Designed miniproteins, single chains, continued (5). Designs and how they scored, part 80

Each design is a single chain, and the fold is of that chain. pLDDT is the mean over its residues in the fold that is shown.

## One batch from the design tools (miniprotein)

Design m18947
Fold by ESMFold2-Fast:
Structure m18947 (fold): chain A 74 residues (1-74)
Amino acid sequence: EEAERYEKLGDEALARGDYKTAGIHYLNAGRVYAEKGELDKAAEMYRKAAEAFAQSGDNTNAAYAGKLAQDLEA
């Protein structure tokens, strides 16, 4: 429920072009999915966060989220 709420908030922020807010919500969704052991879903959320942060110009958080996704896919 928590992870799904963050994912939806991220999708809504992305739809309105609020890339920074989308990145934050996707990052939170990824963390909650990872805590639940839903690693594929967590990696998907971290990739979405990385893309959103990159689109907002936040290269530091984009790299951080991208690395979180890679660590789950290794």
Scores: mean pLDDT 86

Design m18948
Fold by ESMFold2-Fast:
Structure m18948 (fold): chain A 96 residues (1-96)
Amino acid sequence: SERGRRAVEEAEKAVEEVERLAKEASPEVQPLLEGTADFMRGLLERARKLVEQGEADPANEERYVRAAEGLAKGIQAVADIAKENARALEEKRRKE
């Protein structure tokens, strides 16, 4: 499924962005971003498996693609929350 694969590709970019931010983060913030990236990687693997299941079961492909898209949206939401929390922690550290 092209739609399912596209959703997974966009979600992978979000994971890679959080991983990049972790490498650039202060020592106090880095564990948060690393742990979040690991969690997102687990969700990404589940989304990939859903796309594969949809491709193996054409009668139910739409159901699996929608589930993969839902996980991809969840991954993006987790990335956005992690970025905001990291910014808040960096600001707090800067004031200490």
Scores: mean pLDDT 85

Design m18949
Fold by ESMFold2-Fast:
Structure m18949 (fold): chain A 64 residues (1-64)
Amino acid sequence: SSAESLKRAAIGSLKRALEKEKDPEVKKLLEEGIERVEKAQTAEEVREAGNELGRRLKELGKPS
């Protein structure tokens, strides 16, 4: 499904970001973001999880 494709792409991108990240606070947010995306059942829920992660990263001074 389109939701599964979006979810797979999002998880792949987040895992690659996590592997390169050195900041433990950002790593925690990325790990939590991956878990939220993995639990998402719809494309809308995947986007909402991504948007929330982006907001939290911006609050740490790490624009997504």
Scores: mean pLDDT 81

Design m18950
Fold by ESMFold2-Fast:
Structure m18950 (fold): chain A 61 residues (1-61)
Amino acid sequence: MKLSPELKELAKKAGISPESVKEAMEKYGLSEEELIELLKEGAKKGPDAAQRLLVRAMLEK
């Protein structure tokens, strides 16, 4: 699966690797819309918070 340019850009701003975003979509079933909202929140709060939000969303599936 290819990441949208928007999703890749938000991942970089949040300090999350594009590979982690792809894994969240492919393995854990997170939607693109869910990831966009999560990464926007993460970029706002900083990379440590972004990483915690992503891991939490993946584990709560």
Scores: mean pLDDT 77

Design m18951
Fold by ESMFold2-Fast:
Structure m18951 (fold): chain A 62 residues (1-62)
Amino acid sequence: GASNKQQLLALIGQILRVIGEIFDLELRKKKNPEEKAALDAQIEQLKQQLAQLMAQMKSIPA
């Protein structure tokens, strides 16, 4: 239905934003290797958020 399509598009938008944040942190990690442990932890948290958003997409009826 239309609501399912709207929800899917909103989730795709959120997924793209999280991917962008992960890329930004990966770039920061390359510039600041001394911060690697802290940045790796934040990247892992964002990857978990991404997995949750992708799981929400899978729960929407095709």
Scores: mean pLDDT 82

Design m18952
Fold by ESMFold2-Fast:
Structure m18952 (fold): chain A 64 residues (1-64)
Amino acid sequence: MTEEDILEYLKELEEYYEEVLEKAREAGNEEVIKKVERLLKLLEEARKLKSWEELAKFFGEESK
C-alpha cells in the first residue's frame, strides 16, 4: 500500500498546486503562477515515471 500512498500523494499535490495556480491567476500573481506551473510540470514528469502501470510492469520488485 505504500506505492498506492505515494501515487495518491503525488495526485493530491498536483491537484493542490492546480488550485493554487487558479487562485494565483485570479490574484494576478505572475511570479507565483510561473513557480506553480514549474512545480506542476515536475509533478507530471514524476507521475509519468512513477505511473503505476509502468512501475508495476517495468519495475517488478524481486518479491513481487
Scores: mean pLDDT 67

Design m18953
Fold by ESMFold2-Fast:
Structure m18953 (fold): chain A 66 residues (1-66)
Amino acid sequence: MSMSLEEAEKAFEEGLRLEKEGKYLEAAEKFQEAADGFIETLGELNPKAMESALLAGFSGWMSKIK
């Protein structure tokens, strides 16, 4: 495991904050970090892992068109 569950949750919260600020590339990086952490700690089918991965993809997409 590369990180703890608490570190993954902190990365997710940082992603949400960056998204609110319009910093989509930075938000995508944090959501991807959170998704990787949740996958490793909770499993890839866990709702938190799936949500974080979806938000990472969306924020990454927004960063490329903005």
Scores: mean pLDDT 77

Design m18954
Fold by ESMFold2-Fast:
Structure m18954 (fold): chain A 68 residues (1-68)
Amino acid sequence: GATAKLLALKQEVESDPDFSATLVGTNTLTISNTGDPNKLIGLALRVMGDYPDLSVSLSGDTLTISAV
């Protein structure tokens, strides 16, 4: 599965104090930003480019990344 990719992404994202990340089960990563919503949009576009095998969904202030 993509669990190793999600764990690495979680660690990378958590190094930025503007983001909070939680791994749900083994295949879903939820990222929250309490600040500028444009930061999540930028992150979503970057993840879609860097990890084409992962599904990305943006809803409000929350970004959800799942193993496809």
Scores: mean pLDDT 76

Design m18955
Fold by ESMFold2-Fast:
Structure m18955 (fold): chain A 68 residues (1-68)
Amino acid sequence: MEEEAERLLEKVRAMIAAGVDPRTVLEFARGELARLLKRAQTPEERKLVIRTGAEIDELIQAASDAAA
């Protein structure tokens, strides 16, 4: 779970750096986060996914602000 969450954060950062539209990045990230939540079996794993989602939201918000 930790490794998958870390890879998702890396992917999101790479997409933002490549100039992918923030809305497209958000839709992609939401789909990946939903898959991770379905796989989460412990409270610790659920907290990790939620935390990862919050970090992704912050990255996308910053990118949206820069693009607007």
Scores: mean pLDDT 81

Design m18956
Fold by ESMFold2-Fast:
Structure m18956 (fold): chain A 69 residues (1-69)
Amino acid sequence: GTRTRVLLTLLLLASEKEKEEAAKYAGISVNQLNTLERALMAGLSTREAAKVAGISLSQVSRVREYLLK
C-alpha cells in the first residue's frame, strides 16, 4: 500500500546516521531496522516486515515519525 511504499522510500533515502538515530528513537537496534528495510524491499507488508524484524507496529510508527520529523 501507499504507506508501506512511503516508509520504504524514507528508509532508502535515510543516511546511516539518520537510521541509527531513528532506531534509537524507536527503541530498536540498527540490525532490526535493516531487517525491516530488507523485508519491505522484498515486498512484504509493514506488518509482515515488523514480524520478521522482531519489532512491534508501534516501533515501526516511531521509525516513521523520526524520518518524517
Scores: mean pLDDT 85

Design m18957
Fold by ESMFold2-Fast:
Structure m18957 (fold): chain A 61 residues (1-61)
Amino acid sequence: DEKIKQAKDLIKKGEQLLKDGGDPLEAAKLYTQAAFLARQAGDDDLADEALSLAQKASSLS
């Protein structure tokens, strides 16, 4: 599913941004977009993972 691939790519982007010392709020936005795409594709497990990552990134602010 194309949406699942895009969601996984957004998660990797967020992870890379945090590793590079980027803005945690920007990473949280990427994870939130990933969760939306995963949910649209019916992958609730991936959506829950992405939302968990967004919450963790947001807490770094």
Scores: mean pLDDT 83

Design m18958
Fold by ESMFold2-Fast:
Structure m18958 (fold): chain A 75 residues (1-75)
Amino acid sequence: MEEAEQKIKLGEEYEKQGRLGEAARHYVEAGKLYEKAGEYEKAAESYLKAARMYEKLGAVPLAKEYRKKAEELLK
């Protein structure tokens, strides 16, 4: 939990700096950690944050991939 929360905070910090690729990476890592912990809602939120960063970067296929992953976790 604490490690995943730390990754979210790091992602938010990079996002504030406009370092969207690094923000996306930390959000993906947080999503993976929450997923391992069975925290599917938080994992989905983390993946959606990553997808938003990838969309802003023009990485449309990656944005779609993480949105799909978030949707699957909430089924």
Scores: mean pLDDT 86

Design m18959
Fold by ESMFold2-Fast:
Structure m18959 (fold): chain A 82 residues (1-82)
Amino acid sequence: HMKEEVLKMRDEALKYAEEAIKDPSKAQEAIEKVRGYERGLRAMAGQAKRLGDKETADVFEKAQEEARKYREKVENYLKKVS
């Protein structure tokens, strides 16, 4: 199901971000994966709103916000240790 796939992608993106903190050579790849996930969530939230599925749209919007915050945290961390 789409909702479960989205949550799985979030978990994978967060895992890659954690690996980037330990290994800066993976940072660019991890950040790009999280950005891709954010774009996908935005598109799905828009589609859900058009279909009148407010609950699903809310889930996607919250997941997008979480992914953005986590990406910003990783980017800020890397700037401080670089």
Scores: mean pLDDT 73

Design m18960
Fold by ESMFold2-Fast:
Structure m18960 (fold): chain A 62 residues (1-62)
Amino acid sequence: TKEEQEQRRNQLVLEIQRAIEAKDLERARELVQQMIEEFKASPEEREEAERLLAAWEEEVER
């Protein structure tokens, strides 16, 4: 189960990275929210996710 959780998390991270590279904020936000919900993210993990979303918004703007 640990290995399955790690694979799932890694897959979501990859999808998020792809969304960032594609400048697809909508998909990136959806995937981040899915990860938070699925892993019952700690406050620290949520803060990190919000920080990433803010960085992506800046990058998408130009």
Scores: mean pLDDT 71

Design m18961
Fold by ESMFold2-Fast:
Structure m18961 (fold): chain A 82 residues (1-82)
Amino acid sequence: SMKELIQKALDYLEEAQRALAQGDVEKAIEYAKKARELLKTVPGSEEAIKYVEKAIEAAKNGDVMEAQRYLNKAIELLKKML
């Protein structure tokens, strides 16, 4: 179901946040990409996808705090869809 896909994407984004907190930037990017791919199948998630993309870009640039803020914004948007 759509709600199950959103919940799975949330689980991946929370894993991305944990990886960033542990300094594992590569793992964080992998989890964020997995969330992004699931969300592409979910209508109404376009803004959340944009924040996930911004988080990935920030993480790649070493901007860990920016990446954390963008992941949190994506998580907040997705929680409002449940």
Scores: mean pLDDT 90

Design m18962
Fold by ESMFold2-Fast:
Structure m18962 (fold): chain A 65 residues (1-65)
Amino acid sequence: SVTTESAAKILAVAASFELGAKKVEVEGKKITITVENPTPEQLEKFKETAESLKSLGYEAELIEV
């Protein structure tokens, strides 16, 4: 739904701040988050975010740089 789309975008932006992301991209139902040299703790936070986004019908991918 439209409400679900807004919630997913807000969640992605909030998570990007927590992860110190360099870039966040939204392409349809796919959200890509780019993180520089992610730590184990950042990878764990990404897993939590990805599960939340999946429950909203979105796919989340992490790009490591």
Scores: mean pLDDT 79

Design m18963
Fold by ESMFold2-Fast:
Structure m18963 (fold): chain A 68 residues (1-68)
Amino acid sequence: SELVERVTEAVDRAVREALAAGLSPEEMRELIIRELQRIAGLSEEQARAIVELLNAGHSVEEAVRELL
């Protein structure tokens, strides 16, 4: 639950910042990876795994469960 909340916060913040800055989808992906590390305390490997699971259509809760 707590990790799900932090991951959701990181993704929401990264998407908001990317849209405000006019970033491409590729640049937004890299920003999401960085914010997952900064806000959710994930390693780079874990952050990339979350992004891949979300891109595959999984929910944040499902992606976090796969990581554990």
Scores: mean pLDDT 86

Design m18964
Fold by ESMFold2-Fast:
Structure m18964 (fold): chain A 107 residues (1-107)
Amino acid sequence: MVEEALRLAVRAAEAFAAGDVETGLEYLREALRLLGVPEEEIERILELVRRAAEGDAAAWAELAALMAEWSRQGERGQLIAGVIGMVLAGIARRRGWSAAEVAARQL
């Protein structure tokens, strides 16, 4: 399960880095489902990721806050936060954002 979820997360991040948002969202949905995220939360995360990929700074900030919250929920929560972080890194790469610009958007 965990290895498959991480493989899907890497594919999602690569798709977002390539600008293929719909393929990225499909891989992300399956990764989150394998990690046991409830369907209502998956749909919310996917909507925020779509908006962040379109350049919505508020959606980026909300995803960063959600990632921080999941990271405090033990090993599974840390994996979920890591998956969200990989997707955000893919979006940042597509946008050409520097590490400083990524940090500024998360703070």
Scores: mean pLDDT 81

Design m18965
Fold by ESMFold2-Fast:
Structure m18965 (fold): chain A 86 residues (1-86)
Amino acid sequence: GAGVTTLVGRDLLKQGKLEEALDMFQHAVRVDPNNYVSLSELGDVYEALGKYEKAAEYYRRAAELAKSQGLDDLAKILEEKAKELE
């Protein structure tokens, strides 16, 4: 289930195990490319890695999916996160 993958990935990110967190969330996105949570989490991992351009790309992708699901306030937050990295 997606929930378990997200919890494991977040725990790895919290521990600073950034490459392991990256692999976990990349796997989650491959399994469900429309999961804005996994895309947002990939943005968080790339930001922690100092890869700001890639982080912004994933935040924007997550924002587009959130908008498509009617989550306009969340989409705005994700778009602002992307802009702050530019």
Scores: mean pLDDT 84

Design m18966
Fold by ESMFold2-Fast:
Order: structure tokens, then sequence, then C-alpha cells
Structure m18966 (fold): chain A 81 residues (1-81)
């Protein structure tokens, strides 16, 4: 259902953002760098959610796209340190 997909998205979003916040703190990112990273990640996750809710992504493809955002965000944190 759409409700189950939204609940899954919100759980994954919260977990990812918490992980990235801890990672950014570990690597000493500035508040400005953290805000910019968070805004970019949230925008990309919103695009993934829209596709997922439209049935354009399977559950497996949804997790794969989220993993890609995660990987790219971690790379940016490491490069900014």
Amino acid sequence: SLEEKRARFERVRASLLAFLDHKADEYGLTPEQRAALKAEVEARLDEIMEKYLKGELTDEEFYREVARVHREAVDRIEAAA
C-alpha cells in the first residue's frame, strides 16, 4: 500500500540522516557543510520517494537507490574532511 511505502521511506530516511549526521560530526564538517549535505540528501530521497509511490521502483530498486545516495553522501563527507 501507499501507506506502507511512506512508512518504509520515513524509517529509512530517518536512519540514513542520523547515520550521516554522526559521520559528518566524526569527520569535522562545518555547520554550513552539514546543512548543504542534508538538503541535497533530503532532495534526492524525496525524488526516490516520488518514484517509489508511483510504482516506478520496486522495493529492491528503492533500497538500491537509497544505498546509492548513502554511498555518494559518505564520499562527500570523506572528501570534505
Scores: mean pLDDT 86

Design m18967
Fold by ESMFold2-Fast:
Structure m18967 (fold): chain A 81 residues (1-81)
Amino acid sequence: APPSLEEQIAAAIAEVERRYGVTFVGHTVRELKDENGNPYLLLSIVARDAAGRLYWLEVRVSIDENGNLVLEISELQEVRL
């Protein structure tokens, strides 16, 4: 069975935390379709580093022909208030 919405979001968050050494704070999610009509998720994630600095980034989550997750992760952008 393909991964659930919750499993897709959890996998994206875990990969962001692993890749950048940050802790998840919050997210928004949008369900979109590409030019071929294939569904994907666009996550906007806010995360915190060990020094307490906040970052935002985007993750595009799609499922390939074999049912595997494909994650396209943007660079970190520091949140400045």
Scores: mean pLDDT 85

Design m18968
Fold by ESMFold2-Fast:
Structure m18968 (fold): chain A 72 residues (1-72)
Amino acid sequence: SMSEIEKLEEEIKKLKEEKKKLEEEIKRLEKEYEKNPSIENITRLIGLKLRLIGLEFEIELLEKKLKELKEK
């Protein structure tokens, strides 16, 4: 239904906004790591990049579901 499509579009939009914030945080931390390499900074950076991979995967799954609903 259109209601289901609208809900998915809203969820995808929110996840994309979260992704943008996470990408900005990663970019800041990468600059910090370049200036001052530390185990603490690299560990945090790895954690953020893993979270980004998770978000990208979730967005892709929801976009595939949205496409399937629009094609029915």
Scores: mean pLDDT 86

Design m18969
Fold by ESMFold2-Fast:
Formats: structure tokens, C-alpha cells, sequence
Structure m18969 (fold): chain A 91 residues (1-91)
């Protein structure tokens, strides 16, 4: 519910709000890259890359949800981007 989400965000500390914003930004960027790679892998019928992308999306989604600091979020972002770059090289 949109109204409930707005109320939860309004009750968060400035620090918590900043963390949520950063998580959203990173999730969006990684999601866009995963979607692009998934389409390319699908065209090439590369089942191995498709499985790796699915695992990566779940793994990093869970890690981002659990992250409690800006440093943790940035480290997760870096690791995810490195993994995505390696998968891109295999296509």
C-alpha cells in the first residue's frame, strides 16, 4: 500500500532514509544490467549464463536487503558489477 510505505519512510531516521534511497538506486542499476544480459543470454540460448544471472539476482537482492551501512551497500554493488562483467565476457 503506497500510503503505508510513505508513512514508514516518514518515520525513518535521516540515516535510514538515505540507506533505503541508496539501496533502491543500486537495485535499479543492477536490475537493468541483469535484464539486458538475460535478454542477450536468451538470444544465444546460453542456459549456464541464465542460471548464473538468476542466482546473482537472488543473492545480491538478499544481501542488499540485509545491508545496514553505506559501506556494505557499496561493497555489494562492486561485487555484483564485477560478477556481471565476468558474465558479459562469457557472452
Amino acid sequence: LEELRERLLASMSEEERELERLKYEVRKELGERITKLREEARKQKNEEILKELDKLQVEFGERLAAARTVEEIREIEKEAKEKLEELEKKL
Scores: mean pLDDT 79

Design m18970
Fold by ESMFold2-Fast:
Structure m18970 (fold): chain A 61 residues (1-61)
Amino acid sequence: SPLEQAREALEQIVKAAKDIDELKRMLDTVLRYFETRYSPELVEEIRKLADELLKKAEEKA
């Protein structure tokens, strides 16, 4: 599904980011891209996933 594909993309971004500040910048960039490609409802679900992944990364840092 598009949501599963987005989750995988977000997880790859989390793995690629060197620090929390870079992660926040990369997530903002990809969310802007998703806003141009997907429905507002799907983008809102993707934002929830991004927020969850960011919180988990901050807890491990």
Scores: mean pLDDT 82

Design m18972
Fold by ESMFold2-Fast:
Structure m18972 (fold): chain A 75 residues (1-75)
Amino acid sequence: PSEEQRERIIEILEGALELARQLDLPEEVIAAIEKALEAARKGDFETAVAYLEKAAELSGSELFRELAAYVRELV
């Protein structure tokens, strides 16, 4: 991904983490998003997308599923 796409992915993951905490989602969902953000900050965007997809699946959230699909297109 470009530098702009990398920053956008990190911004999305930070927003997803904040939203998950506000919605009081299960710890396993929050942990998956935290791992996605850690991977993205290290430049491992494939791993970041995989963890975000896992968070979407675990949460059953349509919003998180859409975010995962959007981020996948940026990678």
Scores: mean pLDDT 82

Design m18973
Fold by ESMFold2-Fast:
Structure m18973 (fold): chain A 66 residues (1-66)
Amino acid sequence: MKFLVTFTGSVESETGTLLRLIGEPHVEVERDGENKYLVTFTGSEEEYQALLEELKSRPDVEVEEV
């Protein structure tokens, strides 16, 4: 499963979210631009949906499923 993350806020907000993603099991993060990342998730569908909902709730983060 894959999604794009775009950071629209501060460098601090971006760094915090990146550390959150890198710390997740079964997550691989690839840089797709200056403030844009392609995330590949290989865990369960339940874990994937929970991660998407968490990220979508953040004001400085845009999430797009691909």
Scores: mean pLDDT 79

Design m18974
Fold by ESMFold2-Fast:
Structure m18974 (fold): chain A 76 residues (1-76)
Amino acid sequence: EEEKVRLYRNYVEILKEMIEIAKKSDPETRKELAKYGIERAKYLLEEADNDPSVPEEIRKEIRELLKEFEKIYKEA
């Protein structure tokens, strides 16, 4: 429970780091990172939505990160 929340917080930080790296990357790398980020964010969100022990704030943050990756992918 507490361990799960900590793991999701870690995943959120990794996704944020990926967005920062994608924004500083060349168009090809940026698109690949955004695609990977979309897949990872969707997977994490699906898992989190099925686990009531994961706080809503974390789920909301993952949704926002997913939208950011989708935007980067479309703009690349």
Scores: mean pLDDT 83

Design m18975
Fold by ESMFold2-Fast:
Structure m18975 (fold): chain A 72 residues (1-72)
Amino acid sequence: SMDEIQALQEQLLAHAREKDPELTAEWLEKAANEEIDPIELLEKLLELAKELGLPQEVLDRIEELIAKAKAA
């Protein structure tokens, strides 16, 4: 569901904020202004998660949710 995607986004944003608060703030601002589609934001967060070295299980889960969101 979108609520599950939102919860995952918040978890990823917490990690991103810890590593790069400036870039994270920029993404949040664009999302708040509806300049970035939710799917595009998830794809950017997946890319950042890979760069931050998050566990493969987390990366796989994000990819699964992106695929489900695109199918909806």
Scores: mean pLDDT 71

Design m18976
Fold by ESMFold2-Fast:
Structure m18976 (fold): chain A 78 residues (1-78)
Amino acid sequence: SLEEELKKTKDPLKKAELLKQLGEEYYKKGNYEKAIEYYEKAYKLLKEELGVDDEKTKETFKKLVEASVKFLHEIVTK
């Protein structure tokens, strides 16, 4: 599983990629809260390793924003 790979991974860039994939999995399941958690962790690692202006960092931030918007919409439309 992605979670088991994440536990065994020491490389920060590979860890960030696995965290991003976990965020995508939870987003597809409609679990936006968990998607936010994983995208935030991936974003922090990518920021540290590649910088804020890197394409991967920017893409991950966009995914984090999208998940956050979905989460807020779910709360306010009930």
Scores: mean pLDDT 85

Design m18977
Fold by ESMFold2-Fast:
Structure m18977 (fold): chain A 61 residues (1-61)
Amino acid sequence: SSKKKELKEKILKLIGEILSLIGEIFELELNNGPEEEIEKLKKELEEKKKELDKLVEELDK
């Protein structure tokens, strides 16, 4: 169904965004980047993980 396809595409996009955030956090930590920026990115990562969990639950229905 079109709804399931759209949901799957949204999940894949979110996974890509999560991987990018993880990479940015690791790069900043490796280079002793600003703690405030690292904390902000970690909060964004946790919010995106929550969004992913909700979308995966919806896909499993």
Scores: mean pLDDT 85

Design m18978
Fold by ESMFold2-Fast:
Order: structure tokens, then sequence, then C-alpha cells
Structure m18978 (fold): chain A 60 residues (1-60)
């Protein structure tokens, strides 16, 4: 069903968002970014994940 498909895709988005946060945070640390800059970066990744979930709900 579309609901089952949505649940699977939502879980995948959550997992990919978590991986993306970990990857960008590691890169920011390597580049010597400040804690404030890292916090902004994490928020941007989280906001992108939420936006993708919202678009998915509209598509299904």
Amino acid sequence: SEEELFEKLKKQIEEETKKAKEEVLKRAEELGWSEEQKERLVKMVEDAGEAFETMLEWAL
C-alpha cells in the first residue's frame, strides 16, 4: 500500500539524514569549523531531511 511505501521511505530518509549529519560534521571538524558553524550545518541537514519527508507526503 502507499502507506507502507511511505513508512519505508520515511525510515530510509531518517537513516540517510543521520548518515549525512555524521559525514558533514566529520568534514567540518577536519576543516576546523567552530561549534556554532557545526550547529548551523547540522540544522541545515535536519531541515533538508524534514523538507524531503514533506515533499514525499505530497507526492504519495
Scores: mean pLDDT 81

Design m18979
Fold by ESMFold2-Fast:
Structure m18979 (fold): chain A 56 residues (1-56)
Amino acid sequence: KKAEEYFKKGLDLIVEKNDIQGAIEYFKKAIELDPDNKEIVEKATSTIEELKRLEA
């Protein structure tokens, strides 16, 4: 549940503030909080990769 909350905060930063760097930090925290949660890890990792590609 805590990892899910951090994932949602990352999404909110993108939607509300276009804060890509802040969102990436929250997605990394979500993975760190529950690395065994494959759903959160896959979603967060894919989103981080997409955001990094946009900044490249």
Scores: mean pLDDT 79

Design m18980
Fold by ESMFold2-Fast:
Structure m18980 (fold): chain A 60 residues (1-60)
Amino acid sequence: SHTFTFTFASAQEAERVAAEIRRLYPDAQVTVQGNTVTVTTNLSVAEATGLALRMIGASL
């Protein structure tokens, strides 16, 4: 399993990204604390990298 933690500019952005991740990866464990999103998943390295890039892209 892999765990990723990302901090966004606002709690609203964090919830938006969390909702998108839950939609695309329903088996991932997603938690939101303020403007921080923590994702735990069993995705492969390539898939986990794709997830990380989506989260980074959403913050730009």
Scores: mean pLDDT 76

Design m18981
Fold by ESMFold2-Fast:
Parts: sequence; C-alpha cells; structure tokens
Structure m18981 (fold): chain A 67 residues (1-67)
Amino acid sequence: RAREYALEAIDALLRGDLERAREYIEKAEQAGAPKEVVELLRRALEAAEAGDNATAIEHAAQAAKLI
C-alpha cells in the first residue's frame, strides 16, 4: 500500500499535478513508506513548486528506484 501511494505520488509529480502529489506523499508516509522515499518525494515536490522541473524529476526517479 505504501508502495502504491509512493508510485501515485511519482506519477503525479511527473505530470505536474502538485496537489495530487502532496496528497499521495502524505498517504505514503501514513502507510509506512521508508523515510528515505518520503524525503525524496518531498524534495521532488519542493523543487516542482519552485518551478525546477529537472530537479523534481531527478528526485522522483531516485524515489522510484527505492520502491
């Protein structure tokens, strides 16, 4: 379940759906996703919110490797 929520967050980040990304990062954390995955997803969301899409994609890809 945590993995499914993390994957939804990654998909949302790649599509630029920041609201959905935020929602699913929270769900992944509550479902027990590893702290490293949650940290990377939060860094990706922060980068995307700042308009740094390249950094957002990099962090999302790193999170994907860990789940």
Scores: mean pLDDT 86

Design m18982
Fold by ESMFold2-Fast:
Structure m18982 (fold): chain A 65 residues (1-65)
Amino acid sequence: TPALEAARAALAAAEAGDREAQRRYGKELITHSQDPALAREAIAEARAAGDSGAASAVGMAMKGA
């Protein structure tokens, strides 16, 4: 999904030390957490693509753990 791709790109840049990307990553996750169905779809798609890191990051942000 486009939102998942944006979250993954922002996460990768944030891990490289880009604070701006880290802020954008948080914004995307806030948007997803307001829609549990969309967030679940993004997590399922990340797992299907073999990207467990992105799936874990989205899930963690939604629940705070």
Scores: mean pLDDT 56

Design m18983
Fold by ESMFold2-Fast:
Structure m18983 (fold): chain A 69 residues (1-69)
Amino acid sequence: MELPKEFDSFPLEKRPEIYKKAAEFYYKNGDKEEAAISYLNAGIVYRKLGKEEEAEKWFEKAKELVPDI
């Protein structure tokens, strides 16, 4: 139901938490691609917040689930 792009309505500070919850939800349901996209979006938000190290960790999580992302 919740799409990563739909979370644009939330402030940047809160988006990583929302994407993390979305990723965990999709992962538990076996939707690896959706989980990876959520991790990738969390990484993008961390970059916008100036947290490059956190962003890279989330990008690595996405690559673990879907190498082609």
Scores: mean pLDDT 71

Design m18984
Fold by ESMFold2-Fast:
Structure m18984 (fold): chain A 55 residues (1-55)
Amino acid sequence: SMADLQARIDELVGRLSELLDRLEATTDPEERARLQAEIDRLVAEIDRLSRQVDA
């Protein structure tokens, strides 16, 4: 259902916020690269699911 899809998007947005906070606190280049890769994956997933809600 669209409600289930929206709930999933909300969960991913919450995770994205946590990762962004961790990225801001992290100075180690390897950890920053790992966090950025995870953020990029979450952003892509949120974008994909958001298009399904609008379609």
Scores: mean pLDDT 84

